# Ledger of designs, part 70: designed miniproteins, single chains

Each design is a single chain, and the fold is of that chain. pLDDT is the mean over its residues in the fold that is shown.

## One batch from the design tools (miniprotein)

Design m2430
Fold by ESMFold2-Fast:
Structure m2430 (fold): chain A 82 residues (1-82)
Amino acid sequence: MVVPITLVTSDGGVIRALLHEDGSVEVWFSPELAAKLSEAQKAAFRAYLEATLPSGSEFLALSPEERRALVAEATAFLDSLL
């Protein structure tokens, strides 16, 4: 199973992430946000998500509040790279 999540930065940048069952994460950045990030920063963000987010099925089992907290923490990490 693959679970899509959307993250929105404080400046309106959009990230789409796919959470796989094996714990891997695919990440797409909006063009405006992608232009602000180096390839190393994009790789660091992907690694952060893989280390901190549960598998797709486990993520869906979380409460809406817990999911929002994880998304907010991931967004804060991304903001720290800018």
Scores: mean pLDDT 80

Design m2431
Fold by ESMFold2-Fast:
Formats: structure tokens, C-alpha cells, sequence
Structure m2431 (fold): chain A 65 residues (1-65)
């Protein structure tokens, strides 16, 4: 649900303020769709300039919620 993705994106930005709204929503959506950490990290590195290390930590954070 869209609202759930928005809530996850807000929580992500509180922990990782370097994420843009679009990048936070993308990560939340892809985690819910079951994308792997590797797939998400590669996309965020290429499209949003987010390092693989930061992307993986953000992925694990969302998975822990």
C-alpha cells in the first residue's frame, strides 16, 4: 500500500538523512517487493549516488522493522 511505503520512507530518512525522498521511497518499495540487497545497492549507487555500504545498512534497517 502507498501509505505503508511512505511511512517506511520517513523512518529511513530519519536514520539516513542522505537519502532523497525519491531514493527513500524506492528502497522501501523494492524491499517490500522482495528485491535483494545486491540489486537495490547497485541501483542506488548508479541512480542516486548512494554508496553500497550505506545502501546495505539502510536495507537491513528496513528489514528489521
Amino acid sequence: ELKEIEELGKKLKEKFPEFSDDAARFLARMVKKGWSAEEIAEFLKRQAGISEEVARKAYEFLKSL
Scores: mean pLDDT 79

Design m2432
Fold by ESMFold2-Fast:
Structure m2432 (fold): chain A 93 residues (1-93)
Amino acid sequence: STKLIEEFGRMEDRLFAALLRLELAIQSDPTAVPAEQARVDQIIAKMREISAQLPPELSDLANARIEKLWKEIEKEVAEITSQVAAYRAAGPL
């Protein structure tokens, strides 16, 4: 399904933008973090919904891509969160 493949690609673009907003929120505006995390989670959920509608071979490829993206996001968020926490522990804030 060409339409579903194009929608999946659009969700990847949205995920990238949402991740940048989340990283910015972690560094600059902690009050925005829950909303930006929810945005990332919603996009991943939509990508999984699209994957489930694809033919089996394409669904497997899409799921593998989602797993890879999710692992990269978890790693980057954990690293930035750790760096911000270390900075706050060392400073008067």
Scores: mean pLDDT 84

Design m2433
Fold by ESMFold2-Fast:
Structure m2433 (fold): chain A 65 residues (1-65)
Amino acid sequence: SKSIYEQATQKLQRMGELERKTNEEVAKLEAEGNLDQAAELRERGQKELTKLYEEVSKLLIEHFE
């Protein structure tokens, strides 16, 4: 269904925006010397994005074959 494809595309777009914002915040924290917080934020963001990307991929495979 096209609606499922559009939903998946929207999620991927939002995930990309989240990744950009996370990278910006990490850069700011590193510039401030908050290296521990920067590393933690980077790890959390990457884990979350990876999980969501895998869910979207599975959705497309199952619904569009």
Scores: mean pLDDT 79

Design m2434
Fold by ESMFold2-Fast:
Structure m2434 (fold): chain A 77 residues (1-77)
Amino acid sequence: MREEADKLEKLGDEYEKNGDYFKAAQYYIRAARLYFQSHDREKAAKWYEKASEYAKKAGFDDKFVETLRELAERLKE
């Protein structure tokens, strides 16, 4: 639930600080998914947006990065 999502975002932040953008993106995606499942669409949108930023920095496929960005935009509604 939200407590698990909060832990995942914190882990993502720690990996980001260490320059591990690949793992940061993965943890941010997982946090966003749990926020969405907890009906917190605002936080889900925030963390999908953050995930797209770090996925791009980590060298993920452009299609995947765009999918994360589109998920964030749809959740802002």
Scores: mean pLDDT 83

Design m2435
Fold by ESMFold2-Fast:
Structure m2435 (fold): chain A 68 residues (1-68)
Amino acid sequence: GAAAERAAKEAEAESLVRQGSQLFAQKRFDEAIELYQQAKEIYRELGDDKKVAVLERAIALIEEEKAA
């Protein structure tokens, strides 16, 4: 049902954030940004504007770190 589909999407987005954080720790910035953008789109589909905003800020900070 719809509730199970939502839970599956939330779990997918959480997994992408975890993987992106691991890539960031390894200084694999482009790959980390790609996974965070995928997670952001899932949260956008779910209407979780707060998590979208958090990921947008995280992506911007990684892009600044990559440029330094």
Scores: mean pLDDT 88

Design m2436
Fold by ESMFold2-Fast:
Structure m2436 (fold): chain A 109 residues (1-109)
Amino acid sequence: MKEEKKKKIQEASVLASSGGILHAAGEYDEAEELYRKAIDLLESVDPNSEGVAQTYRLLGLVYHDQGRYDEALKYYELAIERARKSGNEKLVERGEKLKAAVEAAKAAA
């Protein structure tokens, strides 16, 4: 059902945008909850979509900003995997750069 899928994608977009606002405000737990809800909606439509990849990257950033590097790496790796399956090389590159930044931060500690 094309219209139902479109509605879920739109709802996920609103949740991800709201999560981004909360993340910028330092409301990490609330941002995580909204991003997880967005992922659930997007995966119910297409688990290999760019939207899933982008939202895993945003979830990784929430953990990264908290210094929770192992969790950030986990979600960046998930974002890279989904980006490769979606065929979006720019999302792969973004995820790889963020992963490298976390690995460098861990090595410098």
Scores: mean pLDDT 86

Design m2437
Fold by ESMFold2-Fast:
Structure m2437 (fold): chain A 77 residues (1-77)
Amino acid sequence: MRRLAQAVLRAIQATQRELSDKVHSISATIDGDHVTVHVTAEPGHEEEVQQAVRERLEEALAAEGVRATVTVHGEEV
């Protein structure tokens, strides 16, 4: 549990730092091995931000050797 939460937090923080001008908010809920990420992005950048979060999270999970199901939802600004 702690490693999964830490990987999710690092992925979110990395995305916010790299795309700070395109991200309004990112939040995540963890239920067991299921991670649901909610992303609010600048109009026209929703897919870019969502993809970046997915890639960063997949990398972080692989680095920690943790398995999780990831769902990413876009929220309207």
Scores: mean pLDDT 77

Design m2438
Fold by ESMFold2-Fast:
Structure m2438 (fold): chain A 67 residues (1-67)
Amino acid sequence: SASLAEFLARLSAEASADRDVWDGLVDTIRRNASTPEGRRLGAEHDARVRARGDALSAERLAEAHRR
């Protein structure tokens, strides 16, 4: 669902303690990004991160995109 995909995207930006859990969340986000809905939600999330000017969230998003 859209709410679940968006929630997982937020978790990927917020999760920082467990690398295995983090890697699993990133994989799920990337898999969801392969769908039209996932791409739309990803774009919305990126826009919100930029609008907020949250340096920490932007750094975590960049880390998720780098692999």
Scores: mean pLDDT 63

Design m2439
Fold by ESMFold2-Fast:
Structure m2439 (fold): chain A 88 residues (1-88)
Amino acid sequence: MVYEFWKLLSEYRKLKKEIARIEKELADAVASGDTQKAAELQTRLADNRKKLEEVEKKIDEVSKQMKEETGIEFTGNLVEDSEKAAKA
């Protein structure tokens, strides 16, 4: 459980960083009128947002299971939740 939670938090952070990078590249492509690159980046952004949503759902599921097993309630603050998981 704790290892799985840490892995999910790492994936969440990676996806958030990737999405921010794609959003910046998409803004640049739109500004330059590169419609083909913009379309490719929009598809990639949608895929990464979907993955982020799936990871968020898994974090919620694991947090609920850890609460049932340890009695510790997770607040949805990923930093605070990771500290609670490390102590469990």
Scores: mean pLDDT 75

Design m2440
Fold by ESMFold2-Fast:
Structure m2440 (fold): chain A 98 residues (1-98)
Amino acid sequence: SMTEKRIEELLSRAKRLADEAVKLLDEAYNTPDLQKQKELAEHARRLADEIARLVDEMEKLGATLDQVVEGAVYLLKVAVSMTALASKRPELRDVLFP
């Protein structure tokens, strides 16, 4: 159905955004530039918020529990990277976990 295709497109997008967010967080973890760390963390936070919106849209479209769980796992992957960054750089905590 068109609805199933839309859910698959949202899942694919959520995965791509999660991979992008993890790369940004890894770059922030490894850069000594405090301003760049903050900008990368803010960008990754925006991507995490977008993934959450995509997961919510999928659920409203009647996505299966397995599909919703897959989307939630992408968010969890980003949250793990955010936690690692916040542990190394506590000053970014309010940006990562507002």
Scores: mean pLDDT 91

Design m2441
Fold by ESMFold2-Fast:
Structure m2441 (fold): chain A 75 residues (1-75)
Amino acid sequence: SDERLRELIRAVREGDFETLARLLSDAERRVLAEAMGRGQVPVTVLRDGRPVTLLVPLHESEEETLAAARRLIAA
């Protein structure tokens, strides 16, 4: 949901690892650390019942980052 994406984006931007631990699995947190080093957020979506992990570039605003996530999810 958009609310979950906003919470994830905020947690990444602020380094809120307690929120990230709640939202993500240990495996996803390992991928997240690498992605954060590149200024990206991993977002996992289901396509035909299969998980696909997308890397979303962090922008200065939550709105721009959310829009980038939506574009990648729609592609």
Scores: mean pLDDT 75

Design m2442
Fold by ESMFold2-Fast:
Structure m2442 (fold): chain A 129 residues (1-129)
Amino acid sequence: MLSDEEIRAILQEEVDRFVATSKAELVLVLDEEGNVVAVALRTATLSDEDLKALAELMLELLEEALARGEESYTFYDERNNIVVAVLVVDTGERRFYVVVVGRNISEEEALRLARELAERIREALLAGL
């Protein structure tokens, strides 16, 4: 079984690689409590307070979506020209929330990117178990 430190290291490596090889501008991975466990940025720097605020907002919106039977959530902020996709990753032992932020992409593309990263995360974590 992986330690919390080993899980964070795996998640961080996967999000770093994903941001480097995709159109994602920002990727966050949150635990079930809304704590940021991994973050990667292409073009912007965010403070720890900004990351925490974003994580808390995304978790609240995702909890509402899950209560409606939805496993994912997307929105487009036209004013800032950003698309956000949030997706649940359940490994059976742990649950994570993958947040993908992009610019100049559709909500469908953002969700596709979030699903791709979620599968990579699940495979990496299961291989370590």
Scores: mean pLDDT 75

Design m2443
Fold by ESMFold2-Fast:
Structure m2443 (fold): chain A 63 residues (1-63)
Amino acid sequence: KEEDIEKVKNTIKEAKRLYEQGRYEEALDLYNYALDMARKVGAPKELIDEIEKLINEVKEKLA
């Protein structure tokens, strides 16, 4: 895969680890960072949609 897309995916993996550890605010920050990167590099819609769903899931935990 393109290096830029790989960076987005690696950031998502890191955010997922934080989420699994209950570190929801840190996970949210990384997911938002990944979303910004994904949009800037023209990532596939499916990847952007996945990040948005993950962000919503984290926000539900923080509500």
Scores: mean pLDDT 84

Design m2444
Fold by ESMFold2-Fast:
Structure m2444 (fold): chain A 80 residues (1-80)
Amino acid sequence: MTPEERAAAARARYLAVVDEIHRLLFTDPDIDPETLRALKERLDAAHQEYRRVASPEEAALLDRGHAIVRAYLDEQIARL
């Protein structure tokens, strides 16, 4: 696997977790708080993996986006 392929795969995994969080929060009004906490853990793990292979410029954009997604997820957990 090339470095570019590894970065693309890590990005895809990160975005898949973001998409799952978005889907669950907007389609399931009775979502279990433990499910959201597990998704937060998966999001953080995927963030760390992607950050390891991302360029410095990509990592800076990722960090900003991740902070927004995590803040949103934390707000949703707090509302349950």
Scores: mean pLDDT 79

Design m2445
Fold by ESMFold2-Fast:
Structure m2445 (fold): chain A 68 residues (1-68)
Amino acid sequence: MSEEEKLEKAKKSLENLKKAKDEGNEVAVRVGMHEYGLSEEELEELLELYDKGEKDKAARKLLSHVKE
């Protein structure tokens, strides 16, 4: 995949995680955290950046946790 495609998918993943959290779907949130190797603190930081409109920065940080 191109870097642009990876960034787009990361943004979609963050959108899905935010919606799961807003809906109270804690299982989906935990699954996403496990898939990306995120702690609760790291997830909150990424979602805060997403909410502030810094979606590209949030997506790049998410991708930094995904090796290969």
Scores: mean pLDDT 76

Design m2446
Fold by ESMFold2-Fast:
Parts: sequence; structure tokens; C-alpha cells
Structure m2446 (fold): chain A 85 residues (1-85)
Amino acid sequence: SDELLDKADRLAGRMLLLATKAKSQISSGKIEEATADLEEGERILEEMKELAAKAVSADKPKLNKMIEDGEARIENVKTLIEKAK
């Protein structure tokens, strides 16, 4: 439904914001804060996967792309945190 896609769009936007914030925090040496934002991003990613599981077939490609984009952002932040340690 449109409501499911709207919720997914909001979650994807929040994940992008958290990833951007985490990168800024890493650049500023705020590794604990960046790790907390990463953990929230991982929780959002799991919620997006739950939405994809409930979606009609027509909506799955868009949701799966959002999930793939989110996974890439999470992995990038993890790599940056690891390099900062």
C-alpha cells in the first residue's frame, strides 16, 4: 500500500540522516556517538526488511533497493569507525 511505501521512505530518509551524522561524528572524534547512531541505523534497516517481507510483489523491487542502499551505508560507517579506532 501507499502507506507502507511512505513509511519505508521515511525510514530510508532517517537512515541517510543517521549515516551522515555518524560520518560527521567520526570526523570529530566522537566515536561512541557514531556507534550509537550506527546501532539505530541497523535497527531501522531491520524494520525496513520487515516492511519488504509484508509488501506486495510490485513494491518489493523499490523496497529491496532501499534496503541494499541502507546496507551499503551501514557498512561504510562500520568501516570508518574501525579505521578511527
Scores: mean pLDDT 86

Design m2447
Fold by ESMFold2-Fast:
Structure m2447 (fold): chain A 134 residues (1-134)
Amino acid sequence: MSKLYQALVDYYNFSPEAAKAFIDLEEKLAKRKLSREEFIKGMVDFFKTIAKEDGIETLAKFIEDLGYILLGRGGTVEDYNKLKEIAKKIREIKPEDIDSEEFNKLVTEAANIIYDTLERLDVYSLEQLVLFAP
């Protein structure tokens, strides 16, 4: 989708690879309701793509920005604070430690918080949240 792709590249400073990974995840969500396990795996794979292609800081900032968007859309202050703490810990990960046990734990925790918030909001698309970040 051209508008979503432009928002990911221009606003979130994603590489074409990270933007494509996001769009591929959204296409899976659009075809059928994903289980928790499928959603978490998709989100973790997407976060790893951002970290590898765009860097640790780009991933940390995206998680923090997404937490703020979710807060504005009915998420909790507690979940926003958890996502900010996860982003802070991600910033401490060295580039060579991408895919480490610690890195995987942090991105999995972030994905679970996002999933729980989307379930509470009855939303199964990240596109709507990304496009609502004015």
Scores: mean pLDDT 79

Design m2448
Fold by ESMFold2-Fast:
Structure m2448 (fold): chain A 74 residues (1-74)
Amino acid sequence: MIQELQKRTAELIEKYGISPEVLELARELEAEFLAQVPALQALAAEDREKALEEMRKLLLEGLERILRAAEEAA
């Protein structure tokens, strides 16, 4: 999984000319998201709908941080 994700990330860097700063932030956000997985799984066992809402929130916050970093790097 991680190896496949790194390969696809490298392809996107080449295709879209992604800055090294944005790439580093993307790796940091991936690590932060993976660290949240056990908590989200525990929440999903008790409240699936709440777990989906929290996951959606984390993904949107991550995307916003990437977009802001891309804007700052430009």
Scores: mean pLDDT 73

Design m2449
Fold by ESMFold2-Fast:
Structure m2449 (fold): chain A 83 residues (1-83)
Amino acid sequence: SPLDEVINQFLNETKKLLEQIRNSKSKEEQEKLIKELEKLFEQYRLFVDGVLNTEEARKAFEKLKEEVFKEIEEILKEKELKE
């Protein structure tokens, strides 16, 4: 469905940005990529609120956001340990 395409595109772009954060060589690059991911989530929030418009979709979005940003914290911590 068209809605599944939007959801899949969002998930694919999220995975791509997480991989780029993992592969980043500088803190400046990491900060830029994190800001891009934050913008992606804010755009997707508008889709969740304006198109899906269910409590279940909003809760799923907030849970995914929490999990993704916790994963970023773990990636950054691993980078500091491995140099």
Scores: mean pLDDT 84

Design m2450
Fold by ESMFold2-Fast:
Structure m2450 (fold): chain A 55 residues (1-55)
Amino acid sequence: SPDDIARQQADFDAARDRVLDLMRSQGASDDEIAATRAQMDAQRDAMLARLRAES
């Protein structure tokens, strides 16, 4: 359902934010953080596209 897709998106975004915050606390550069964010966003988008196709 659209509500399930929205919840999955929120869960992925929350997980991403936790990873990025941890990276910042460990002294990661802005470039490293941006690269990790882009990778995680691509993984999220691919998963959400699959869920939408099944809905």
Scores: mean pLDDT 82

Design m2451
Fold by ESMFold2-Fast:
Structure m2451 (fold): chain A 87 residues (1-87)
Amino acid sequence: MKLSDEEIEAIFKKYDVDGDGVLRGTEALLAIHELRVAVGHEPLDLSTEEGEKELLELFKEADKDGDRVLDYEEFKALVEKLEKELE
């Protein structure tokens, strides 16, 4: 399923609790999980080490700068990657 820009922005803003335009730590992982499910991937069990590792790997791939924060441009790039994985 292809996400609209409005849906991507809604997920980002939901987890951007501080309103500073970036996602950090747990908020970034939860945003990635919701984004992944919204695109059409199966939900991960976040109570398992396997589920946590999957989200951490996606976060590392999106965080190209290595600054351990996820900005909106990196978040949109992750959407494109997740959509292509379903093709």
Scores: mean pLDDT 76

Design m2452
Fold by ESMFold2-Fast:
Structure m2452 (fold): chain A 67 residues (1-67)
Amino acid sequence: AAPVVEVSSVEEALEVARSLAPGETVILRFPDEALAREAVEALNRTPGLLAGLSREDPRHVVVTRLP
């Protein structure tokens, strides 16, 4: 299972995602859905990252660093 990391801002989410090794996936947990949605947009604008909102919890964002 992918590790879960608690984040409180889009900036923190980007720092965690940028620290991932190629092919690595993490689940980012946000305090609210609005911030999670904002983070998905920011992460997907970053080259080499693929992000999506979790189907199980709208506060969770699944992020993969492309190989």
Scores: mean pLDDT 84

Design m2453
Fold by ESMFold2-Fast:
Structure m2453 (fold): chain A 74 residues (1-74)
Amino acid sequence: SEEEIRAAAEALGIPVEWIRKLTDGDLSKAAAALAVLAALRGLSLEEIRERLEGQRGVVSDEFREAVLAAYEAL
């Protein structure tokens, strides 16, 4: 959902507008874009996991797993 993408972007310190421009609301593309931008920002896999788990009430397990999988594929 849009709320899930927003919460994940905010947790990772990424402007949500960047995700919207790159992905046009597609969740799989949003997960990949968040992973790339978080890596460019210098966040480790563990930091990404911890930040997204902090948003557990909004960010689903499936979306968190997608972001982490995309990061590992880099």
Scores: mean pLDDT 80

Design m2454
Fold by ESMFold2-Fast:
Structure m2454 (fold): chain A 103 residues (1-103)
Amino acid sequence: MEVRVEFVDSPEEAEARLQEIEAEMEKKGLPRGGALAVFDPEGRPIAVVTADPETLQRLLDAMAEAYERGVRSPAQALLDAFERLGIDLPEEVRKRLREAASR
């Protein structure tokens, strides 16, 4: 599955989108764990990421490694993870993640 990044404006919208993605994946016969919501330290949603579970696990591992190196912004950890995994994102998506990391 290709990696997709979506932006949401509230924790409630993030939760609803996670449920929609998991339901869509189940209807397609895909395994559970294909969606991840990323929040800032204040609990505001940064992004919802859709991918295969193995890719999401590698993304989570890469984010954990970024935090171990002293990255404190979840948006920056997510950007570092995508770069480390060689996942190419559209420029508009990268720009929005950089803006979230700069807050």
Scores: mean pLDDT 79

Design m2455
Fold by ESMFold2-Fast:
Structure m2455 (fold): chain A 65 residues (1-65)
Amino acid sequence: REELVANLIAALLAGDYATAREYLRQLGLDEASIDGLLKLAQAFRGLPDAQRRSALLQALRHFLG
């Protein structure tokens, strides 16, 4: 689980949304939650790397519990 989350963050930071979608499915998210999280990740692309990583982690905590 921790390795999946680490790989997911790496994919999201790289903009590899296809790979991120597969990791989110493996974590048990439904398609609506996956679409919501990926839209947020795309919106965060304009942020500096440190802020983008923090924002993605906060979004993941929201969707994963």
Scores: mean pLDDT 78

Design m2456
Fold by ESMFold2-Fast:
Structure m2456 (fold): chain A 81 residues (1-81)
Amino acid sequence: MEVGAEELKKQGNLDLASFYYTMAGQLAYNREEYELAVYYFQKALEIDPSNSFAWRLLSQALEKLGKTDEAAQYQQKAQEA
């Protein structure tokens, strides 16, 4: 359940909030729930777009969904973050 992500941004707990969503996405990815994994990785990146790990995992989840062109673009974002 999504709780207080906007409030955590304002309080400077961005790293923790982004990490939490990245963990949730990784768990979904390991369960082969790739659409759910994409959702959580996007939430992590809305909080902290510098989270290169979330960009990399988003790319991997998109590859599993057959969205290879989008996956390639997000791999480049992982390097930039």
Scores: mean pLDDT 75

Design m2457
Fold by ESMFold2-Fast:
Structure m2457 (fold): chain A 74 residues (1-74)
Amino acid sequence: VAAARAAAARARAEELRANAEKTKEQMEKEVSEMEKEGASKEEIEKTKEKYQAEADRLEDEAQRHLVAALSLSG
Protein backbone atom coordinates (compact mmCIF):
# COMPACT_ATOMS: atom_id res chain seq x y z
CA VAL A 1 0.00 0.00 0.00
CA ALA A 2 2.94 2.34 0.64
CA ALA A 3 4.01 1.96 -3.01
CA ALA A 4 0.59 3.10 -4.26
CA ARG A 5 0.60 6.07 -1.88
CA ALA A 6 4.16 7.02 -2.91
CA ALA A 7 3.20 6.77 -6.59
CA ALA A 8 0.18 9.03 -6.05
CA ALA A 9 2.29 11.62 -4.19
CA ARG A 10 4.95 11.55 -6.91
CA ALA A 11 2.32 11.95 -9.63
CA ARG A 12 0.82 14.94 -7.82
CA ALA A 13 4.27 16.50 -7.37
CA GLU A 14 5.01 16.06 -11.10
CA GLU A 15 1.66 17.62 -11.99
CA LEU A 16 2.28 20.64 -9.74
CA ARG A 17 5.83 21.09 -11.02
CA ALA A 18 4.61 20.96 -14.63
CA ASN A 19 1.99 23.60 -13.77
CA ALA A 20 4.67 25.78 -12.18
CA GLU A 21 6.83 25.56 -15.32
CA LYS A 22 3.81 26.31 -17.51
CA THR A 23 3.08 29.34 -15.31
CA LYS A 24 6.66 30.61 -15.79
CA GLU A 25 6.42 30.12 -19.57
CA GLN A 26 3.08 31.95 -19.61
CA MET A 27 4.66 34.78 -17.61
CA GLU A 28 7.47 35.15 -20.16
CA LYS A 29 4.98 35.20 -23.05
CA GLU A 30 2.71 37.71 -21.33
CA VAL A 31 5.61 39.99 -20.33
CA SER A 32 7.05 39.84 -23.86
CA GLU A 33 3.66 40.75 -25.32
CA MET A 34 3.21 43.58 -22.81
CA GLU A 35 6.65 44.96 -23.70
CA LYS A 36 5.76 44.89 -27.41
CA GLU A 37 2.47 46.65 -26.61
CA GLY A 38 4.35 49.38 -24.71
CA ALA A 39 3.12 48.53 -21.22
CA SER A 40 4.69 50.47 -18.34
CA LYS A 41 7.51 49.03 -16.25
CA GLU A 42 5.19 49.03 -13.24
CA GLU A 43 2.53 47.01 -15.07
CA ILE A 44 5.13 44.47 -16.21
CA GLU A 45 6.51 44.13 -12.67
CA LYS A 46 3.02 43.59 -11.23
CA THR A 47 2.38 40.91 -13.84
CA LYS A 48 5.69 39.19 -13.03
CA GLU A 49 4.89 39.33 -9.31
CA LYS A 50 1.51 37.65 -9.76
CA TYR A 51 2.88 34.87 -11.97
CA GLN A 52 5.90 34.35 -9.69
CA ALA A 53 3.63 34.04 -6.65
CA GLU A 54 1.55 31.39 -8.45
CA ALA A 55 4.63 29.47 -9.61
CA ASP A 56 6.13 29.63 -6.11
CA ARG A 57 2.90 28.30 -4.60
CA LEU A 58 2.83 25.38 -7.05
CA GLU A 59 6.51 24.58 -6.45
CA ASP A 60 5.97 24.62 -2.68
CA GLU A 61 3.08 22.16 -2.97
CA ALA A 62 5.11 19.95 -5.32
CA GLN A 63 8.00 19.89 -2.84
CA ARG A 64 5.68 18.84 -0.02
CA HIS A 65 4.36 15.94 -2.11
CA LEU A 66 7.89 14.92 -3.14
CA VAL A 67 8.97 14.83 0.50
CA ALA A 68 5.96 12.62 1.30
CA ALA A 69 6.81 10.27 -1.60
CA LEU A 70 10.46 10.04 -0.55
CA SER A 71 9.45 9.30 3.05
CA LEU A 72 7.34 6.38 1.82
CA SER A 73 10.09 5.13 -0.51
CA GLY A 74 12.88 5.25 2.08
Scores: mean pLDDT 81

Design m2458
Fold by ESMFold2-Fast:
Structure m2458 (fold): chain A 92 residues (1-92)
Amino acid sequence: MKLGRLLVGLDRDGDGRLGLEDAGLFSLRLDVENLFPELIVGEPSALVTPETIESVINFQRHFGLRADGVIGPEELRALLASLGLPESEWPP
């Protein structure tokens, strides 16, 4: 459920199709799964590509975060807040 909400929140065009920006969804999602496995179970792993890094940087710029292509707690909190998830769903 949480992962599905993350995917929907980052589908900017709402077209259900994945592009460069949507590729950043998979990178962010997989990093969230790797950092917080208790939140996401049974999802396939994927290799991080330059395209996914660019999408992460675009996400960081959108939320006024450091645009270094690295997903940290600030990126995750910004994403969860933008999706309207309750704080009880946030990682510690």
Scores: mean pLDDT 48

Design m2459
Fold by ESMFold2-Fast:
Structure m2459 (fold): chain A 90 residues (1-90)
Amino acid sequence: SELEELLKKLAELWEKMVQELAEAELNKASPKEKLAILEEYLAQFEKLAKELEKVAEKEDEDTQKMVKEMVDDGLAKMKKLIEEYKKKVE
């Protein structure tokens, strides 16, 4: 289904972000460089989140609520992580 494909893309995007951050850490990247990675991925997550919520409108109410909560929680965690990194950059 389109919903399943978007959920797969969301999971793959998260895995790519984690891998890129891990590679940055191994390469002794600055907090500023790590922040740039996080901000780039946040933009991609926000775009995918809107697509996911739109597709979920065709599903039952319980699925719609689950998708919305997952998206809202994920974006909130990303934004909090970005704010923590901003404090380290000044």
Scores: mean pLDDT 82

Design m2460
Fold by ESMFold2-Fast:
Structure m2460 (fold): chain A 88 residues (1-88)
Amino acid sequence: STVDQIIQSIQSYSSTYGNTQVSDTVIGLVNAIVNNDIDTAIRQTRQLIDMVGPDRTVSILEVIGNAMGRHDIIDQIRDILGLPRLPP
């Protein structure tokens, strides 16, 4: 799936640079979305912003939202954190 592809890409990046924290954070975010745990999803998204920056975080959120069919939660996370929407 696209979610698995993102996780694998992030894991490959983290492995190359000796840091699994990004991979762990993305997995935590996906699990929070699956469980409708918005507070945890926001915390994981804030941590992701600190690690990869807001633009990359928005791209990751968009792909997760599309892959999981959970654009509703992704929109709420973006609005709460003041993150921009990707252009149409």
Scores: mean pLDDT 74

Design m2461
Fold by ESMFold2-Fast:
Structure m2461 (fold): chain A 83 residues (1-83)
Amino acid sequence: VVSTSKIEISEKDGKLVIKLSSSVGTPEAEKEAEELIKKLEEKGVEVEVSGGGPNEYTVALLKGILEGLEEGTPFVSTERTEV
């Protein structure tokens, strides 16, 4: 069984907002996502999670966002990514 993930990245009041939605989550991905979310929050990013929780796709997307922020590239638009 395959799962889907959706991520939306937007800016509100000068803060980056990440909205995550997934059909299923895993405990391992949840722990890794928690660590990534904490690092993003330290950089002024707000994260919202809905649905079944984070999975491997969610973790990969969060890593990409964090890497982009570390490189100084701003995320100011949302792109709908679905399977």
Scores: mean pLDDT 67

Design m2462
Fold by ESMFold2-Fast:
Structure m2462 (fold): chain A 60 residues (1-60)
Amino acid sequence: SEENVERLKKLLEQEEKSIEAFRKALADPSLSDYQRLFFEFALGAAEYVKEKIKKRIEEL
């Protein structure tokens, strides 16, 4: 349904904003090794979720 597609598009937008935020954080050379590892993991997780949402939209 169109309502389900719109909900998924909003989730996709939120994941894209999270990805941009994590990429900006990772551009900071002053990050500790722990902070860098955390943001790298978080970025990977957000990119994975984004791809799953995109596939779900294509199937609707």
Scores: mean pLDDT 87

Design m2463
Fold by ESMFold2-Fast:
Structure m2463 (fold): chain A 66 residues (1-66)
Amino acid sequence: MDLQRGRQYIQQGQYQQAVQYYSRSIQQDPNNVDSWTNLSVALGRLGQTDQARQYSDRATQIGDQR
């Protein structure tokens, strides 16, 4: 299923494809904490540390608002 494909991109080191996949996921459902978290991970692996932190903070904010 769709979540497994994004996870496979990360596991295979295809971080740019993971970013594209999870970016689409947050466009469809901006409250999906998993998509923000995995996007942060993929960006961190690409060395985009500032963006990774921003998306990680967003994931926390969405989770806290319940």
Scores: mean pLDDT 78

Design m2464
Fold by ESMFold2-Fast:
Structure m2464 (fold): chain A 61 residues (1-61)
Amino acid sequence: SPEEEIEAIEREALARYLALREAGGSDAQLQAVLDEAQRRMNAVADAHGLPHIEVRELPAL
């Protein structure tokens, strides 16, 4: 479903964000991962007439 596709995009982006942070990625690089995920999630939502869902920030580790 489009909702499952949006959730999959978010989960993949958060996993990539975490891996990049562990590798010492810059704040700009980390934000770019989230921005790209938000863009992809919004595109799926728009294509299916769904509301936009904000990419959640990772919980503090």
Scores: mean pLDDT 77

